# Designs tried in a protein design run: designed miniproteins, single chains, continued (5). Part 57

Each design is a single chain, and the fold is of that chain. pLDDT is the mean over its residues in the fold that is shown.

## One batch from the design tools (miniprotein)

Design m17969
Fold by ESMFold2-Fast:
Structure m17969 (fold): chain A 89 residues (1-89)
Amino acid sequence: SAASAEDLALSEQLRALAENRDGEAALRLGEETRESNPLAAAQAYVLAALYGALSVEEMLERLLEIAERTGDEKLREEAEKLAELLKKK
């Protein structure tokens, strides 16, 4: 598989953020990676919303911007589905 060392390091950072439930650090990672690694940024924004650093609406806005910029229709569909699920407490 063509995964770079940077992609592996980002994957490990995302895992640590999920284990620590650190929404604020996830939001920072999303902002830092939004241009250079949009998939890592999308995952980080989801974690930020799950751990209370973003509203569901703010998460959806960021994910839809990434989907539009990258042409990723699957990300668009999954973002909309996730937002609907997260609005149901």
Scores: mean pLDDT 81

Design m17970
Fold by ESMFold2-Fast:
Structure m17970 (fold): chain A 58 residues (1-58)
Amino acid sequence: TTQNKLLHVVGVAVDAILAGRPDQAEALARAEGEKHGLSQAQVDQALATARAGLARQS
């Protein structure tokens, strides 16, 4: 489902940020989204969701 694909993109972005590679989060999320046929807007929303979730834990 589209929700599972979006969750996968969020997970990839979160993992990159937590691994100390926030510079790679956008590129990795785009690559994963492209692999699953997601639009650029959907990938951007998933990235915003990942960043907002991590910011709230600060």
Scores: mean pLDDT 78

Design m17971
Fold by ESMFold2-Fast:
Structure m17971 (fold): chain A 96 residues (1-96)
Amino acid sequence: DKEIASKAYKHVAGHVQKIIDLIEKGKLEEAAKLARGLSDTLRQASKTDSILDSKVLNEIADLLEKASEYAEKGDAEKAKELLEKAKKLAEEASKK
């Protein structure tokens, strides 16, 4: 169902935006924890969900995991860049 998938991907994009907002506030440790948590959630969804594209979910999860690594190292710029890529993938996946 394309409508259900679209709403789910918009929800993912919204969660990624919240992580970006934490980076902007200098809350790098909190951002890293949320990015790892979302990555784990998307990897589980890729194994169990029949509606969402497992390849897209895993690609977003990989970007979130790498962003969490950079945030833990204090590299806010690289973390934000990867999070913005993850958000764009989710937004594009929401368009049918």
Scores: mean pLDDT 85

Design m17972
Fold by ESMFold2-Fast:
Structure m17972 (fold): chain A 80 residues (1-80)
Amino acid sequence: MELAVLQAATAILMGGAYFLLEIMRRNPENRERFLKELRGVLKDLRELTRQLEPHDPELAAKAREFIEEAEKELEELEKE
């Protein structure tokens, strides 16, 4: 994957995951439906972050921090 495309894809998936988490927090009735989609996005984001790390370690670090926090919030939401 070309660097610019990898950076754009990472940013888009981070934004998507962020808004999915917001929607799930605000709408408990939709959590089960969005849990599967969010897990898929976070899995893809982890792979993109791994590929991004040798080219843009700063953005990769920000993405990793986001993934860790999002996975913790997702695990908590699944327990509710």
Scores: mean pLDDT 81

Design m17973
Fold by ESMFold2-Fast:
Structure m17973 (fold): chain A 109 residues (1-109)
Amino acid sequence: MDSFLAQLRAQLKQLLANKDSHLDSLLKNIEESFKSPLLRDIFIGVIQIHAGVSITVARKLGREDTAKEIEELTKKLVEAIENNDVKKAKEYAKKLYDLIYKETRKSLE
């Protein structure tokens, strides 16, 4: 178990190294996803996969409440994208990324 947590900690540190770049890319991808239904579907799929990984990590670190918050924000983000609400999509994306990176940083302490 301790060896597994050490590996997770190392992977989470690498994820944090590109935080700002990933957020900027996410916000651009949101704008681009509104240009075609195919890009929208691909982008929603990518969001759900990344959220799923973050939820799994949070649960393995004993943070069920954080896992539920990530799930809720992911649902709101997907709904905003499906409803063509660019402003809400960007708002929920920023909140989701802030939550994931804040909890990741806490998990490294």
Scores: mean pLDDT 74

Design m17974
Fold by ESMFold2-Fast:
Structure m17974 (fold): chain A 92 residues (1-92)
Amino acid sequence: SEELKKKALELGEEAARAAALAEQARQTVSDAAYRTAHHEMEKQLEEMLELAKKLSKEEILEVGRYVEKRFRELGMEEEAERALKRLEEIAK
């Protein structure tokens, strides 16, 4: 479904934006802001992964490549790898 793929991409982008806010909060030494942004990142990633179960294998891999790229651009290499691996597992 093209609409579900678009929604999954939007959730991945929102997770990346929350990750950027978490990094900014960490740099400003705001523990409360960091925890809030990190929690939103994890929540949006989990919602994206649940939605991915309704996508085709091709659509899941497209979402995975996008999310990996976004997290890598933020320097979050481990999060990029984990998100991609979880999406690849769903695609099996």
Scores: mean pLDDT 84

Design m17975
Fold by ESMFold2-Fast:
Structure m17975 (fold): chain A 92 residues (1-92)
Amino acid sequence: SSQARLDAYEARYAELLAAGAPPEEIAALGVLAATGDPELAALARAGDYAALLERLRAMMEEAGMPQEDIDAALRVLAADLSALTGRPVEAP
């Protein structure tokens, strides 16, 4: 279920916080939990958020999402990454 997946993500997130993991590792975990894509998780771990957001845009476009929904989702993701990392992250 989606709840079981969220519970597993929250447990791993708590472990990383307790271990003092860098924000890039937490971002990578979030990307992996959301997409199941280790290549996208690797971009997040590297701090390459521009490439990450461009790949996510392409995936959403391929899925047939309306442009306004894609733009809104990418703005929210960019804001969340900025808050998590303490660095400005801009939507593509």
Scores: mean pLDDT 80

Design m17976
Fold by ESMFold2-Fast:
Structure m17976 (fold): chain A 81 residues (1-81)
Amino acid sequence: SKKEEERKKALEHIKKAIEVGPDTEEYVRHLLEAAREFLKAGEYEKAIQLADYLMSILPEDHPLRPEVEALREEARKALEK
């Protein structure tokens, strides 16, 4: 199904993040894309876990922080259903 393909895309982004390693902007972007794909797949808990991890490693002034926070909130609201 479409959601299964989205889960596979999320895992591919995680693999790419591991390959580029921390300390790169690419690492953060791959993990954010993985969280977005988990959200699309209905894997809300995994999307929240990745968003929480990103919020823990990103500086307070990082440009992607608002996007991570918004994604986390969207996933959290979806879980409340």
Scores: mean pLDDT 84

Design m17977
Fold by ESMFold2-Fast:
Structure m17977 (fold): chain A 70 residues (1-70)
Amino acid sequence: VEEEALKAIAEEASKVLPPEVAAALKEVIELALKDVEAGAAAFEALVASLSDEERQKLLEAIARAAEKVA
């Protein structure tokens, strides 16, 4: 269930974010599956590096993924 939700987030993000950001998010998710604390820190760093538009698209992707796995 958790792995399915994280995969859904990566998939939805790849549709709306630049390829380099989507790839970075996929790496963050793979890290989170092995080490939740390290994954959370990497996710915070990724979000901090994004533009306001990219952050908005990421939030939309997360919302879409949540609907998909609910």
Scores: mean pLDDT 77

Design m17978
Fold by ESMFold2-Fast:
Order: structure tokens, then sequence, then C-alpha cells
Structure m17978 (fold): chain A 90 residues (1-90)
């Protein structure tokens, strides 16, 4: 599990407001976007879900590869949140 940062929670709220959807729906969209980005990086078996205030990354890979995927997921989540907040501010 990866705890959502305050910036990521703010981005999810901003996304919900911008699209006119619930925060729960925005959380699902955020998770799906991360999943798609990881799959585009070659991690075909990866699944990303939101559970409360945490991202759950399921990866059918070895421990070393899982660590790498988790770090890439954190980086992508940070970039996605920053992009959403920048879009909402503009």
Amino acid sequence: KIPLTEEQREAIRALAAALGVSEEEAKRMFAIALQQQLRRRGYEGVKVEVEGDSLVVTAPYDEETKEKIIEEARELAERLAAGILAYAAG
C-alpha cells in the first residue's frame, strides 16, 4: 500500500470538481490513470486500486521488480497530481 499524500488528495478533489464527479469516482479515475501509465511502461500485469486513502498496487512480479514498480507508481502519482493541480489552477 502507498499512502496518498495531501497533494494527491487535493488533486483528487480538484479532479472531482473539474469533471463534476464524486471524489470516489475521481479516486477510481486516478488509480486507472496510474495503472495505464505503468502498463505503458511494460508492466502488463499491474493493477492499481484505491483503498481509503491509499493506493494498492498489485504486481505479479518478484520482490525486486515489485519495489521498482512501487517507486515508479509513487513517481507517476506525484506527476499526475501535479498535472491535475496545474490544470485546475490554469
Scores: mean pLDDT 80

Design m17979
Fold by ESMFold2-Fast:
Structure m17979 (fold): chain A 67 residues (1-67)
Amino acid sequence: SWEKELAEAEKDVPAYLDEIERLNPRLAKIVRETLEKEKDSDPFTRLVALGVLALATAVLRVVKEKE
C-alpha cells in the first residue's frame, strides 16, 4: 500500500536531508521547501518526491568524491 511505502521512505528522509545539508545547504533548503509544499499531495506523489530526494543524495555523494 502507498501508506506503507511512504512510511518506509519517510523514515529515511531525516538522514538524506542531513547529508544533503552537509554537502549543499542551499539545495537542502530547496528540498525541504519542496517536501513541505507536497505535504497535502497524494501519497504517490509524495513517494515519488522522496525517491527523487534519495537519487539526488546519491548524485551529490559522487560529485563530492571528485573534490
Scores: mean pLDDT 71

Design m17980
Fold by ESMFold2-Fast:
Structure m17980 (fold): chain A 75 residues (1-75)
Amino acid sequence: SSEEELARRLEEERRRLERQWIESGEVPVEAAPQVADIVAIARGKALAQKSKKEAEELRKQGVAAARELAAKVAA
């Protein structure tokens, strides 16, 4: 139940991020779903971590990977 609620919220967040990335023009439309998915996965992993420091590091790594993917698709 709570896990299903979390999964739904993460899916909503992913779609919101995808929409925001497309609207910002910072990533190609083709890359937006992948970028949003990477960020959502990183946030999910961060949320699952007990250590606040580890959670923050995983989140930063996910954002960096998303940016790298976006740049690679844009090239």
Scores: mean pLDDT 67

Design m17981
Fold by ESMFold2-Fast:
Structure m17981 (fold): chain A 64 residues (1-64)
Amino acid sequence: SMRERIRELVLEGASLGVQVIDELVKARLSKDPKEKKEYLEKAERLQEELDRIEAEIRELVAAA
């Protein structure tokens, strides 16, 4: 159902949001510039995925 799909997307988005925070914390605590860059790049990719999930949720809510 549409409600179940929205719920699944909200839970996936919440999980991605926690992962973004985790990578940003690792970047902030890292003293190696190379590791810091890798954590920031991973956080950016996860944020892009989160933005796509949020866009899909908005479309599904608007269509309901």
Scores: mean pLDDT 90

Design m17982
Fold by ESMFold2-Fast:
Structure m17982 (fold): chain A 89 residues (1-89)
Amino acid sequence: MVVKPSDEEIAEIFQKVMNNEPFTETDPLKLHIYQEISVLKLLGLISGENSLDAIIDLSGTSLTKYFPPKMTVLDFMKGIADRYIEAES
């Protein structure tokens, strides 16, 4: 059963991405969140100086089909989790 990660678990995933640490957990939802945030970092939409409360601007991306054009990193990661759970349901 896929369980939505807590805000603390999301913060740990975010920190791993910002530090370029490998993701070694077997939880497919947490791995998916890690991968999606890693893509945003590679695209320059977030950086290591961002916090979970930092606002990201998605207005120039196809992600606006699924997410508001501006949202916090935390809300985006939670939104990725929600979309994954919905798709697996």
Scores: mean pLDDT 79

Design m17983
Fold by ESMFold2-Fast:
Structure m17983 (fold): chain A 69 residues (1-69)
Amino acid sequence: APELPPRVLEAMHLINEGAPEAEIQALGFTREDIPALRALVAGEIRSAEEVAALPASPRLREELLGVFA
């Protein structure tokens, strides 16, 4: 089964725990990545098409496409 990269999994854990956005950004995510990570936590991302519709940094986009494409 495709698995999310460790930094993405850590960010999802922080979001689930209600951690501040600054802690998520400390993992190397930009401010534009925060809504994309929240969509992942909410189960809204299920396909490459949904990844393509998200505003995200190139690094996060490549990581997610590697899982959902």
Scores: mean pLDDT 80

Design m17984
Fold by ESMFold2-Fast:
Structure m17984 (fold): chain A 61 residues (1-61)
Amino acid sequence: MDKEELEKRLKVLKASYDFLQDRIAELKKSPNPNPAVLQRLEQELADTKSEIEKLEEELKK
């Protein structure tokens, strides 16, 4: 994968990660957060972080 393609993909993933992080923070501040929604968003956040770390490692090579 070329460097420009990796950088573009990372930019999109980081934007998605920030969005999920903000969403989770808002739900946690709610008086009655839905645990199923939180679990799903936390899983998506973890998956997105894993993909970001993988692409950042590829950029270091």
Scores: mean pLDDT 80

Design m17985
Fold by ESMFold2-Fast:
Structure m17985 (fold): chain A 79 residues (1-79)
Amino acid sequence: MERLKRALQAAADALETAVEEAEKDPSNIEHARGTARAVAKALEKYDPELAEEVRKGSEDGIEGMRETVEKLREKAASL
């Protein structure tokens, strides 16, 4: 549990940073989407429903990715 919790927190931190960079400079939006997709792929084996939500969030732009960060943090807190 501790290892998975830490991984989810790290994923949320990485995505939050990428989203913040995209909010300041829209040219970084593709990097943020790439980060979200990488997180979704890593989560498929652990939580396929959460992975799908992360993937959909990457398509909805900054707002969707922000919601995804919140979901990742909530999941980590539940462990």
Scores: mean pLDDT 81

Design m17986
Fold by ESMFold2-Fast:
Structure m17986 (fold): chain A 108 residues (1-108)
Amino acid sequence: SEREELAQEFDELAKKAEEKGYTNIAKVLRALAELLRHPERAKELFPFVNYLADIMPEELLKKYFEEVLKNPNADERTVLGALAYLVKNFSLETAREVIEKVKKLLGL
């Protein structure tokens, strides 16, 4: 399925990010791969992230997402905010956009 193909691409990008020392970016990409494979388990896999998505303004979450893409060494707080934005706004189109932006970040 397209979901599994995108999840595999996230796993491959996570490995490349980890090889470059971008550990937090790699964690985000692996989390997105799991969300693609098991969307019904989002609350179980990311309880705190889902809580943040419910209580924080979307404009602030979007800023965290943009910062993670600009700063591969973003702190854990920024990474959690980016994940909250992605969980709240997650779609196959958003997944493809994230893949394209991460490829550019990694020089691919």
Scores: mean pLDDT 78

Design m17987
Fold by ESMFold2-Fast:
Structure m17987 (fold): chain A 68 residues (1-68)
Amino acid sequence: MTLKIEFLDSSTIRISGLSEEEAEELVSLGGKKVEIDGELSVIVDLRNKEIRKKVEELLKKHKVELIE
């Protein structure tokens, strides 16, 4: 699956293309799960250090570069 990342503001991103397991991990760290047009997405605050580390791990795993 291909990850898609959208910056909603300077510290908040929406991540789509996650597996249900990956989405639940982010939700457990304080992310908000949303479904838009049948696509599972998670909104996360990058000011949370645990969330930031998990996002960096997911980007490395999926070989995606974060564009700000």
Scores: mean pLDDT 75

Design m17988
Fold by ESMFold2-Fast:
Formats: structure tokens, sequence, C-alpha cells
Structure m17988 (fold): chain A 98 residues (1-98)
């Protein structure tokens, strides 16, 4: 319990409002089944420009994917969404304890 509160405080002190909002929107998009929007928001959070994100999606659409490569991308996306969700939950725990 205390670990999550302390982590939420650290996250809130070190993340901008824009970064927190991008994480919230990414988690909401993923929960709605919109994996493309969630991925776009997480790439933007990672410091990628809109141009770099569009190039990434273009390369994804034009590449022949093996089953293992496709699964690896889906797992990576799910892990990033899970991490964002934990960070948001930690921030909320800190706000409730304050």
Amino acid sequence: KELMINFGKYALENLSEEEIELMREAVEAARAGDRRTARRLLLKLGGFSDEEIEEYFEKLENKEWSESERVSIEVADDLLVAEASVILDAIEAYKEAE
C-alpha cells in the first residue's frame, strides 16, 4: 500500500500533465479495443514525433509479419498499457492518501 502511494507521488512529481493525460487516453483507447490509437498515444509519450509515428504505421502496414512477430508486438503494447495503468492507479492512490 505505502509503496504504491510513494510511487504515485514520485510519478506525479516527475511526469507532466500532458504525459499523464496521454497515459490516461492510451489506457482508455486500449480498454475500448482501439489498439491503434493506444499505440499512437504511447509512441507520442515515448517522444516520437507525429511524422515518426506515421512512418512507423506505414512500415507496419507494408511489412509481411510472421505469427511470432505479430504476437510480440501485441504483447509489447499490452505491457506498455499495463504499466501506464499501474502508474495512473499509483497517482490516484497518492491523491486519496493526501
Scores: mean pLDDT 75

Design m17989
Fold by ESMFold2-Fast:
Structure m17989 (fold): chain A 113 residues (1-113)
Amino acid sequence: MLTAEETRRLELLMAQINIIAGVAVDAARTLLDALAGRLAATAGANDRAREARRTVYEATLEIIENSEEEELLELIRRAWKALFGREPDEEEARELLEQLRELARRVVAALAG
């Protein structure tokens, strides 16, 4: 089971993947702002964060389902480097892909029910 910190890192990674892939870019930027605490405590901030999170999870699952494994590993490497300043090795990238796949499927299924 993923910790809260692991879930947060995967959500950052999902948002950055969406930005690089050019999918759900506005929602991804909103989610990054929410995770960084940059969304002001204004009316609707929590609703905007929730909707952005939903959109990013759904878009990430679609990217995973419609892309070849090598393309997904490249997106993960590029996104991780953009967020954390280093490229994961192939084993780390494959572990991140499986964690993203599991988390995205689980959350999207919960949102659909």
Scores: mean pLDDT 81

Design m17990
Fold by ESMFold2-Fast:
Structure m17990 (fold): chain A 90 residues (1-90)
Amino acid sequence: MLSPEEALEAARVDLRGAIENLRRAREDPTNVAAHTAALLLLTAAEWNLSLVPGAERAVELVREAARAALAGDYDRAIEAAEEALRLLEE
């Protein structure tokens, strides 16, 4: 199992990838690959953050980003994912 430190780094990588793919999906909503990649990366980030003590707010923001992306609200999804990433940066 990942240590909390490894899980935190994995979540940062996942969130950066999710944000990039959400931006691609926003530019081209027919880009199903970008949409799918964003959702998979948000799911991975949520799971990794569940292993990090004190990351509850970041988990909530990742869940909101995934919900917004599923609804096609990519602006809200990007905003929530960027807020989550900011909370994880020192």
Scores: mean pLDDT 87

Design m17991
Fold by ESMFold2-Fast:
Structure m17991 (fold): chain A 85 residues (1-85)
Amino acid sequence: GEEIIKELEKLKKEVKEGKVSPLEAARRALELTVKALPYMKDVTAGIGMVLRAIGALIDAEWGRLSREEAIQLIEDIIETLKKIL
């Protein structure tokens, strides 16, 4: 569980440094959130975060997700996972 949070923090840093696009960030954030599902104590909150990540990925595919919004998505996922892992 803790490893997934570390991977999300690394992803957030790479987005801030311009190494990862908003589209790639949304895709990786969704993948990491889904990988965290079996470890979640609150499945309802976990599903809500997966749905948010899917929405962000759709926005990114349409060019509607900024770098700042991608960073905020990752931060919100990290904060939620810290509460429910």
Scores: mean pLDDT 83

Design m17992
Fold by ESMFold2-Fast:
Structure m17992 (fold): chain A 70 residues (1-70)
Amino acid sequence: IIAGAGSGSAVIAEVLRGRTDRKFTVVDRDKEVAEESTNLLRKAGIEAEAEIGDGIEVAKANPDAILNTG
């Protein structure tokens, strides 16, 4: 899970490049921002989906979540 889908998503996509062994959920309150970050991950070969929600609440419930504050 990736909480917050701002400008840090390009760095996350580079770090996770080619990682097809995991599916990621990108959560952001803004649908457009979530979809943009999801597309960056997919271009890097990462399986990802966008969801609309409160990224902070998701991160609190999921300690393994990647918090992106961009």
Scores: mean pLDDT 63

Design m17993
Fold by ESMFold2-Fast:
Structure m17993 (fold): chain A 69 residues (1-69)
Amino acid sequence: MLDREEALKLAEKEVDRLSKNLHLTEEQKEEAKRIAHERIEEAFKKKPTLSELEVRYLVAKAVQEVLSK
């Protein structure tokens, strides 16, 4: 289980990894990071920890939203 600091750090690394693999622009990468950060903060309002899988899922959804524009 990850605390807020660990979850946000993992999210940044996961966005960077997906951005490299999917060839996102810098603008798309920054937007994905912003959306992922926001979604993680919202999740921590509902519970004290997140699993690594939940963090990766929230990041994947953020990247999907950026790509669907």
Scores: mean pLDDT 84

Design m17994
Fold by ESMFold2-Fast:
Structure m17994 (fold): chain A 80 residues (1-80)
Amino acid sequence: MERAKELLAALDSPDPEVQLRAGLELLKHPNPEVQIEALRKAAAHPDREVQLAVLRAASKHPNPEVQKLAAEAIEALYRA
């Protein structure tokens, strides 16, 4: 629990490396709700490199809901 909370807070870090690491680690969390929250925060992230890296990892995720949301978010970013 503490680790997931720390990682979610790290997504708000000004350091892109910290943000990227936190996002990728949250996607590997066993709780689907944590995975979806990480995806939602990544999709709203101001750094495009962090957005794309986390969303690309999510698009290959074994959870079909995570895959679908990631694919939709990536398409939206390419259209913008």
Scores: mean pLDDT 74

Design m17995
Fold by ESMFold2-Fast:
Structure m17995 (fold): chain A 85 residues (1-85)
Amino acid sequence: MAIERAVEAVERSLRESGIPEDTIEAAVKAVREALEKAQSNEEGVRLATIAVQRSLLDSGVDTKKANKATTEAGLAIRKVLEELE
């Protein structure tokens, strides 16, 4: 399913944004859970994007950096789900 590809896209996006590896692992876990519970691609993008933001903020990432990284990760999720199904 597209979930694994979306998770990989988030991992790459967050790593490119300079997010620490332990924080990336937490965010990826939350994204996977959000996508598995979502009943549509639109809901999946929304819930996964929120999961990324919360994981970054809970890990002490600066709000501005967290918002930028979350936006980029959200776009990556959208692209994967729209292009792959």
Scores: mean pLDDT 81

Design m17996
Fold by ESMFold2-Fast:
Structure m17996 (fold): chain A 85 residues (1-85)
Amino acid sequence: STVTVTVNVKNLDTGKVITYEATLTVGETFTIEFQPGYEILSVKKLSGPSGVSATIDKEKNSLTVTLNGGSGEATLEVDVKVLPG
Protein backbone atom coordinates (compact mmCIF):
# COMPACT_ATOMS: atom_id res chain seq x y z
CA SER A 1 0.00 0.00 0.00
CA THR A 2 1.13 3.57 -0.76
CA VAL A 3 0.23 6.99 0.62
CA THR A 4 0.77 10.25 -1.27
CA VAL A 5 1.85 12.81 1.35
CA THR A 6 1.48 16.56 0.73
CA VAL A 7 3.50 18.81 3.08
CA ASN A 8 2.56 22.51 3.10
CA VAL A 9 5.40 24.55 4.63
CA LYS A 10 4.07 27.94 5.76
CA ASN A 11 6.49 30.79 6.48
CA LEU A 12 4.77 32.81 9.22
CA ASP A 13 6.96 35.90 8.61
CA THR A 14 6.21 36.17 4.85
CA GLY A 15 2.92 34.24 4.52
CA LYS A 16 4.53 32.21 1.68
CA VAL A 17 3.64 28.52 1.34
CA ILE A 18 5.93 25.95 -0.29
CA THR A 19 4.41 22.52 -1.04
CA TYR A 20 6.31 19.22 -1.05
CA GLU A 21 4.86 15.91 -2.25
CA ALA A 22 6.09 12.35 -1.84
CA THR A 23 4.58 8.90 -2.39
CA LEU A 24 5.61 6.50 0.37
CA THR A 25 5.30 2.75 0.78
CA VAL A 26 4.95 1.25 4.28
CA GLY A 27 8.29 1.52 6.12
CA GLU A 28 9.57 4.42 3.99
CA THR A 29 10.46 7.92 5.21
CA PHE A 30 10.54 11.35 3.55
CA THR A 31 12.82 14.05 4.99
CA ILE A 32 12.67 17.80 4.36
CA GLU A 33 15.81 19.72 5.36
CA PHE A 34 15.43 23.46 5.99
CA GLN A 35 18.01 26.15 5.26
CA PRO A 36 20.02 27.69 8.14
CA GLY A 37 18.15 30.69 9.59
CA TYR A 38 14.72 29.01 9.61
CA GLU A 39 13.06 27.56 12.71
CA ILE A 40 10.50 24.75 12.51
CA LEU A 41 7.76 25.67 14.99
CA SER A 42 5.19 22.89 14.54
CA VAL A 43 3.86 20.10 12.36
CA LYS A 44 0.14 19.26 12.17
CA LYS A 45 -1.58 16.44 10.30
CA LEU A 46 -4.66 17.94 8.62
CA SER A 47 -5.85 14.69 7.02
CA GLY A 48 -4.79 11.16 6.20
CA PRO A 49 -4.29 7.66 7.64
CA SER A 50 -3.22 7.19 11.29
CA GLY A 51 -0.07 5.41 10.02
CA VAL A 52 1.34 8.72 8.69
CA SER A 53 3.46 10.51 11.34
CA ALA A 54 5.99 13.35 11.34
CA THR A 55 8.90 14.22 13.64
CA ILE A 56 10.87 17.47 13.96
CA ASP A 57 14.65 17.26 14.47
CA LYS A 58 15.60 20.72 15.76
CA GLU A 59 19.37 20.00 15.77
CA LYS A 60 19.35 19.09 12.03
CA ASN A 61 16.57 21.58 11.23
CA SER A 62 14.63 18.83 9.45
CA LEU A 63 11.21 17.17 9.33
CA THR A 64 10.87 13.41 8.77
CA VAL A 65 7.57 11.85 7.63
CA THR A 66 7.13 8.11 8.30
CA LEU A 67 4.54 5.67 6.94
CA ASN A 68 3.68 2.73 9.25
CA GLY A 69 0.42 1.75 7.53
CA GLY A 70 -2.52 2.84 5.42
CA SER A 71 -3.21 3.90 1.84
CA GLY A 72 -4.50 6.96 -0.02
CA GLU A 73 -3.54 10.59 0.67
CA ALA A 74 -2.29 12.61 3.64
CA THR A 75 -1.81 16.36 4.20
CA LEU A 76 0.58 17.90 6.73
CA GLU A 77 1.00 21.59 7.62
CA VAL A 78 4.38 22.80 8.88
CA ASP A 79 4.88 26.26 10.37
CA VAL A 80 8.32 27.89 10.05
CA LYS A 81 9.71 31.31 10.86
CA VAL A 82 12.93 33.22 10.17
CA LEU A 83 15.38 33.44 13.08
CA PRO A 84 16.69 36.90 14.05
CA GLY A 85 20.22 37.29 12.66
Scores: mean pLDDT 84

Design m17997
Fold by ESMFold2-Fast:
Structure m17997 (fold): chain A 90 residues (1-90)
Amino acid sequence: SPLLELIKEQLERLLDSMKYVIEKKIELTEENIEGLFEELEKIAKLLEKVDPESAKKLREKIEEMKSLSSLEMAKLTVETAEEVLEELEK
């Protein structure tokens, strides 16, 4: 499905970005955090149409991320994106 491939591409791009943040120990600015949540919500919205259960799980993780430090937020984003990608690969 073209929609499924788009979701996978967006998740993989997000994984690369957040892994880079973790590796370089980059502190996320307020603008970076806002952009991250916008991207995650866009992915969740697309995911509702192909896997509503994964979309719900992603939204729950987004809420959890809001109380975390930049590094912990990046780590949870990586973990969540990997879990969703694994679910979609099968």
Scores: mean pLDDT 86

Design m17998
Fold by ESMFold2-Fast:
Formats: sequence, structure tokens, C-alpha cells
Structure m17998 (fold): chain A 69 residues (1-69)
Amino acid sequence: APPPGTLTPELLRRMLEAAREHLEKGDYDAARQIAELVIRLAEKHKDNPEYQELIEEARRILEEVDKKL
């Protein structure tokens, strides 16, 4: 298992899960903040397809937040 606090695709995926749960509960500000953080963290690894998929998922969450606000 990766050490606690290590940036991994699995960690970012768990963060996106939390963002989706916030979005479903109507916590749009929390969902947006988490999605923006995922993009910021993943951007340094943009050459890795797995991180690119996570960036795209985070962008989808931001699009859904924008539709609700």
C-alpha cells in the first residue's frame, strides 16, 4: 500500500468519490473545492493517462456544480 499522504491515482479517485457525494447532497461549494484540488494535484502528472482521466472526472463535477449554481 502507498504511504499515507503520498499522491496516487487511488487517493485522487477517493477524493473525487467524496466530491460526488457532496454534489449529490447539495454541498456544491465542497464538491467544487475538492474537484479543483484534484485538478491542481493531478496537473503535474498530466502525461500519465490515469491522471488525465481523473482531471476529466473532476471537470465533469465542476460542470455539474455550475449547472446547479
Scores: mean pLDDT 79

Design m17999
Fold by ESMFold2-Fast:
Structure m17999 (fold): chain A 95 residues (1-95)
Amino acid sequence: SMEARIEAILAGIAEAARAGDWEAARALALQLAGEDPEEAIARATEAALRGFAERYKLPEELVQKLLDWIRNASTSSPAEEDVEEFEALEEKILA
């Protein structure tokens, strides 16, 4: 089924992110773009964030804030402070 295929891709994104294989995570995320692009991007981002959180031991509070924002992106905006904290962590992870 389509849902089983989507779940397999999302699991692959989380595994790639946990392994630190951003290229693989990105390639898998692009496979979801043919669905609802906004929903597909949100789901792919959630899966990748979950994998990175496990790999880099990200603070659970920050991870939950980002997941809540991703799920409610159309109804809420992230706080500037949360965005800056995430960008700082991204720089440390990618460096």
Scores: mean pLDDT 67

Design m18000
Fold by ESMFold2-Fast:
Structure m18000 (fold): chain A 97 residues (1-97)
Amino acid sequence: LERIEEEALAAAEAAFPELAELIRRFREAVRAGKIEEARKIFEEILERFGEEALRAFFREAARRALELLLRERGVDAAEREALLARFDAEWAALEAR
C-alpha cells in the first residue's frame, strides 16, 4: 500500500514538478508536527498555483494509485481502462459541483 502511494505521488510530482517540491515540503512539515511551517507552505502553494492546480495534482496522484492498485490485484488491461474512465467521469462530476 505505501509503495503504491509513493509511486502515485512520484507520478504526480513528475507531471507538476514546481508544485511537487512545495507539496514535498508540506508533507515533511506535517510529519514533523511543524504545523505553522505546514500552514505557510500551504498558503504559498495556494498563492503561486491556486486550488485548481492542487486539485489537478491530487487527481493525478489518485488516478495513478488506482491504476497501480488494479495492476497489483491482477485486473486485466480492458477492465483497468474501464475503471479509470469511470474514475475520470466521477472526478469531473465532483469538480462540476
Scores: mean pLDDT 78

Design m18001
Fold by ESMFold2-Fast:
Structure m18001 (fold): chain A 83 residues (1-83)
Amino acid sequence: FDELYEEFKKKIETEDLSKEELLELFEKLVKAMKNTEEHKDKLGELVQLAIEKLKEQGYSDEELLEFADEVTLIYVENTPPAP
């Protein structure tokens, strides 16, 4: 997880990734997550970074909200229920 987090953070910061490319990265990251608060916090930080980068590319506030919702759905679908 930590290696993917650092790789994806760097990629998001240095490349003009599309919404679709970002969603693919987040799906890979979420599948590598353990259900811990630390991993959830790191995911949240990358989502905020991705939203800011998409905003810089000219995505609308509505598209940014849709992106956040899509990441949330990926998270819910790929994380087992906490005991």
Scores: mean pLDDT 75

Design m18002
Fold by ESMFold2-Fast:
Structure m18002 (fold): chain A 62 residues (1-62)
Amino acid sequence: GSGGNGLGATKAGAGLAASGGASAEEAQRMGIDAYNGKASGEELLKAGRGGAAEQAKRAVGG
């Protein structure tokens, strides 16, 4: 079977939510939603990129 999307989506959902400043509870929900296919991989990547990029910019730029 494939399985790659399921594992990647679940891990990405939880990690991206946490990196973006989401609570632990929200991170867990995003992981479950990703596993069930409710959240697309692109949406998870955009959420993480937005949050991570903004946080990195603030940390570096002041």
Scores: mean pLDDT 57

Design m18003
Fold by ESMFold2-Fast:
Structure m18003 (fold): chain A 69 residues (1-69)
Amino acid sequence: MKAKEVQEALEELRKAIENNDQSKLDEIRTRLRTEFGFSDEEIDRLIKQYRLKLEGKSDFEIVEEIKNE
């Protein structure tokens, strides 16, 4: 796995969430699933993590919320 390519995709995901760009979000979801082998569950957790960060949640609160779901 090329870490740089995954990191770039995750950066695009974060920007799409920040910009509320649903079309770009759907594109990145498809790319993560088809190119990097992420499950829908893993992609949903990543999106939730970034949304919680935008809401000002701490890293600890994000991890606990993801674990409990």
Scores: mean pLDDT 72

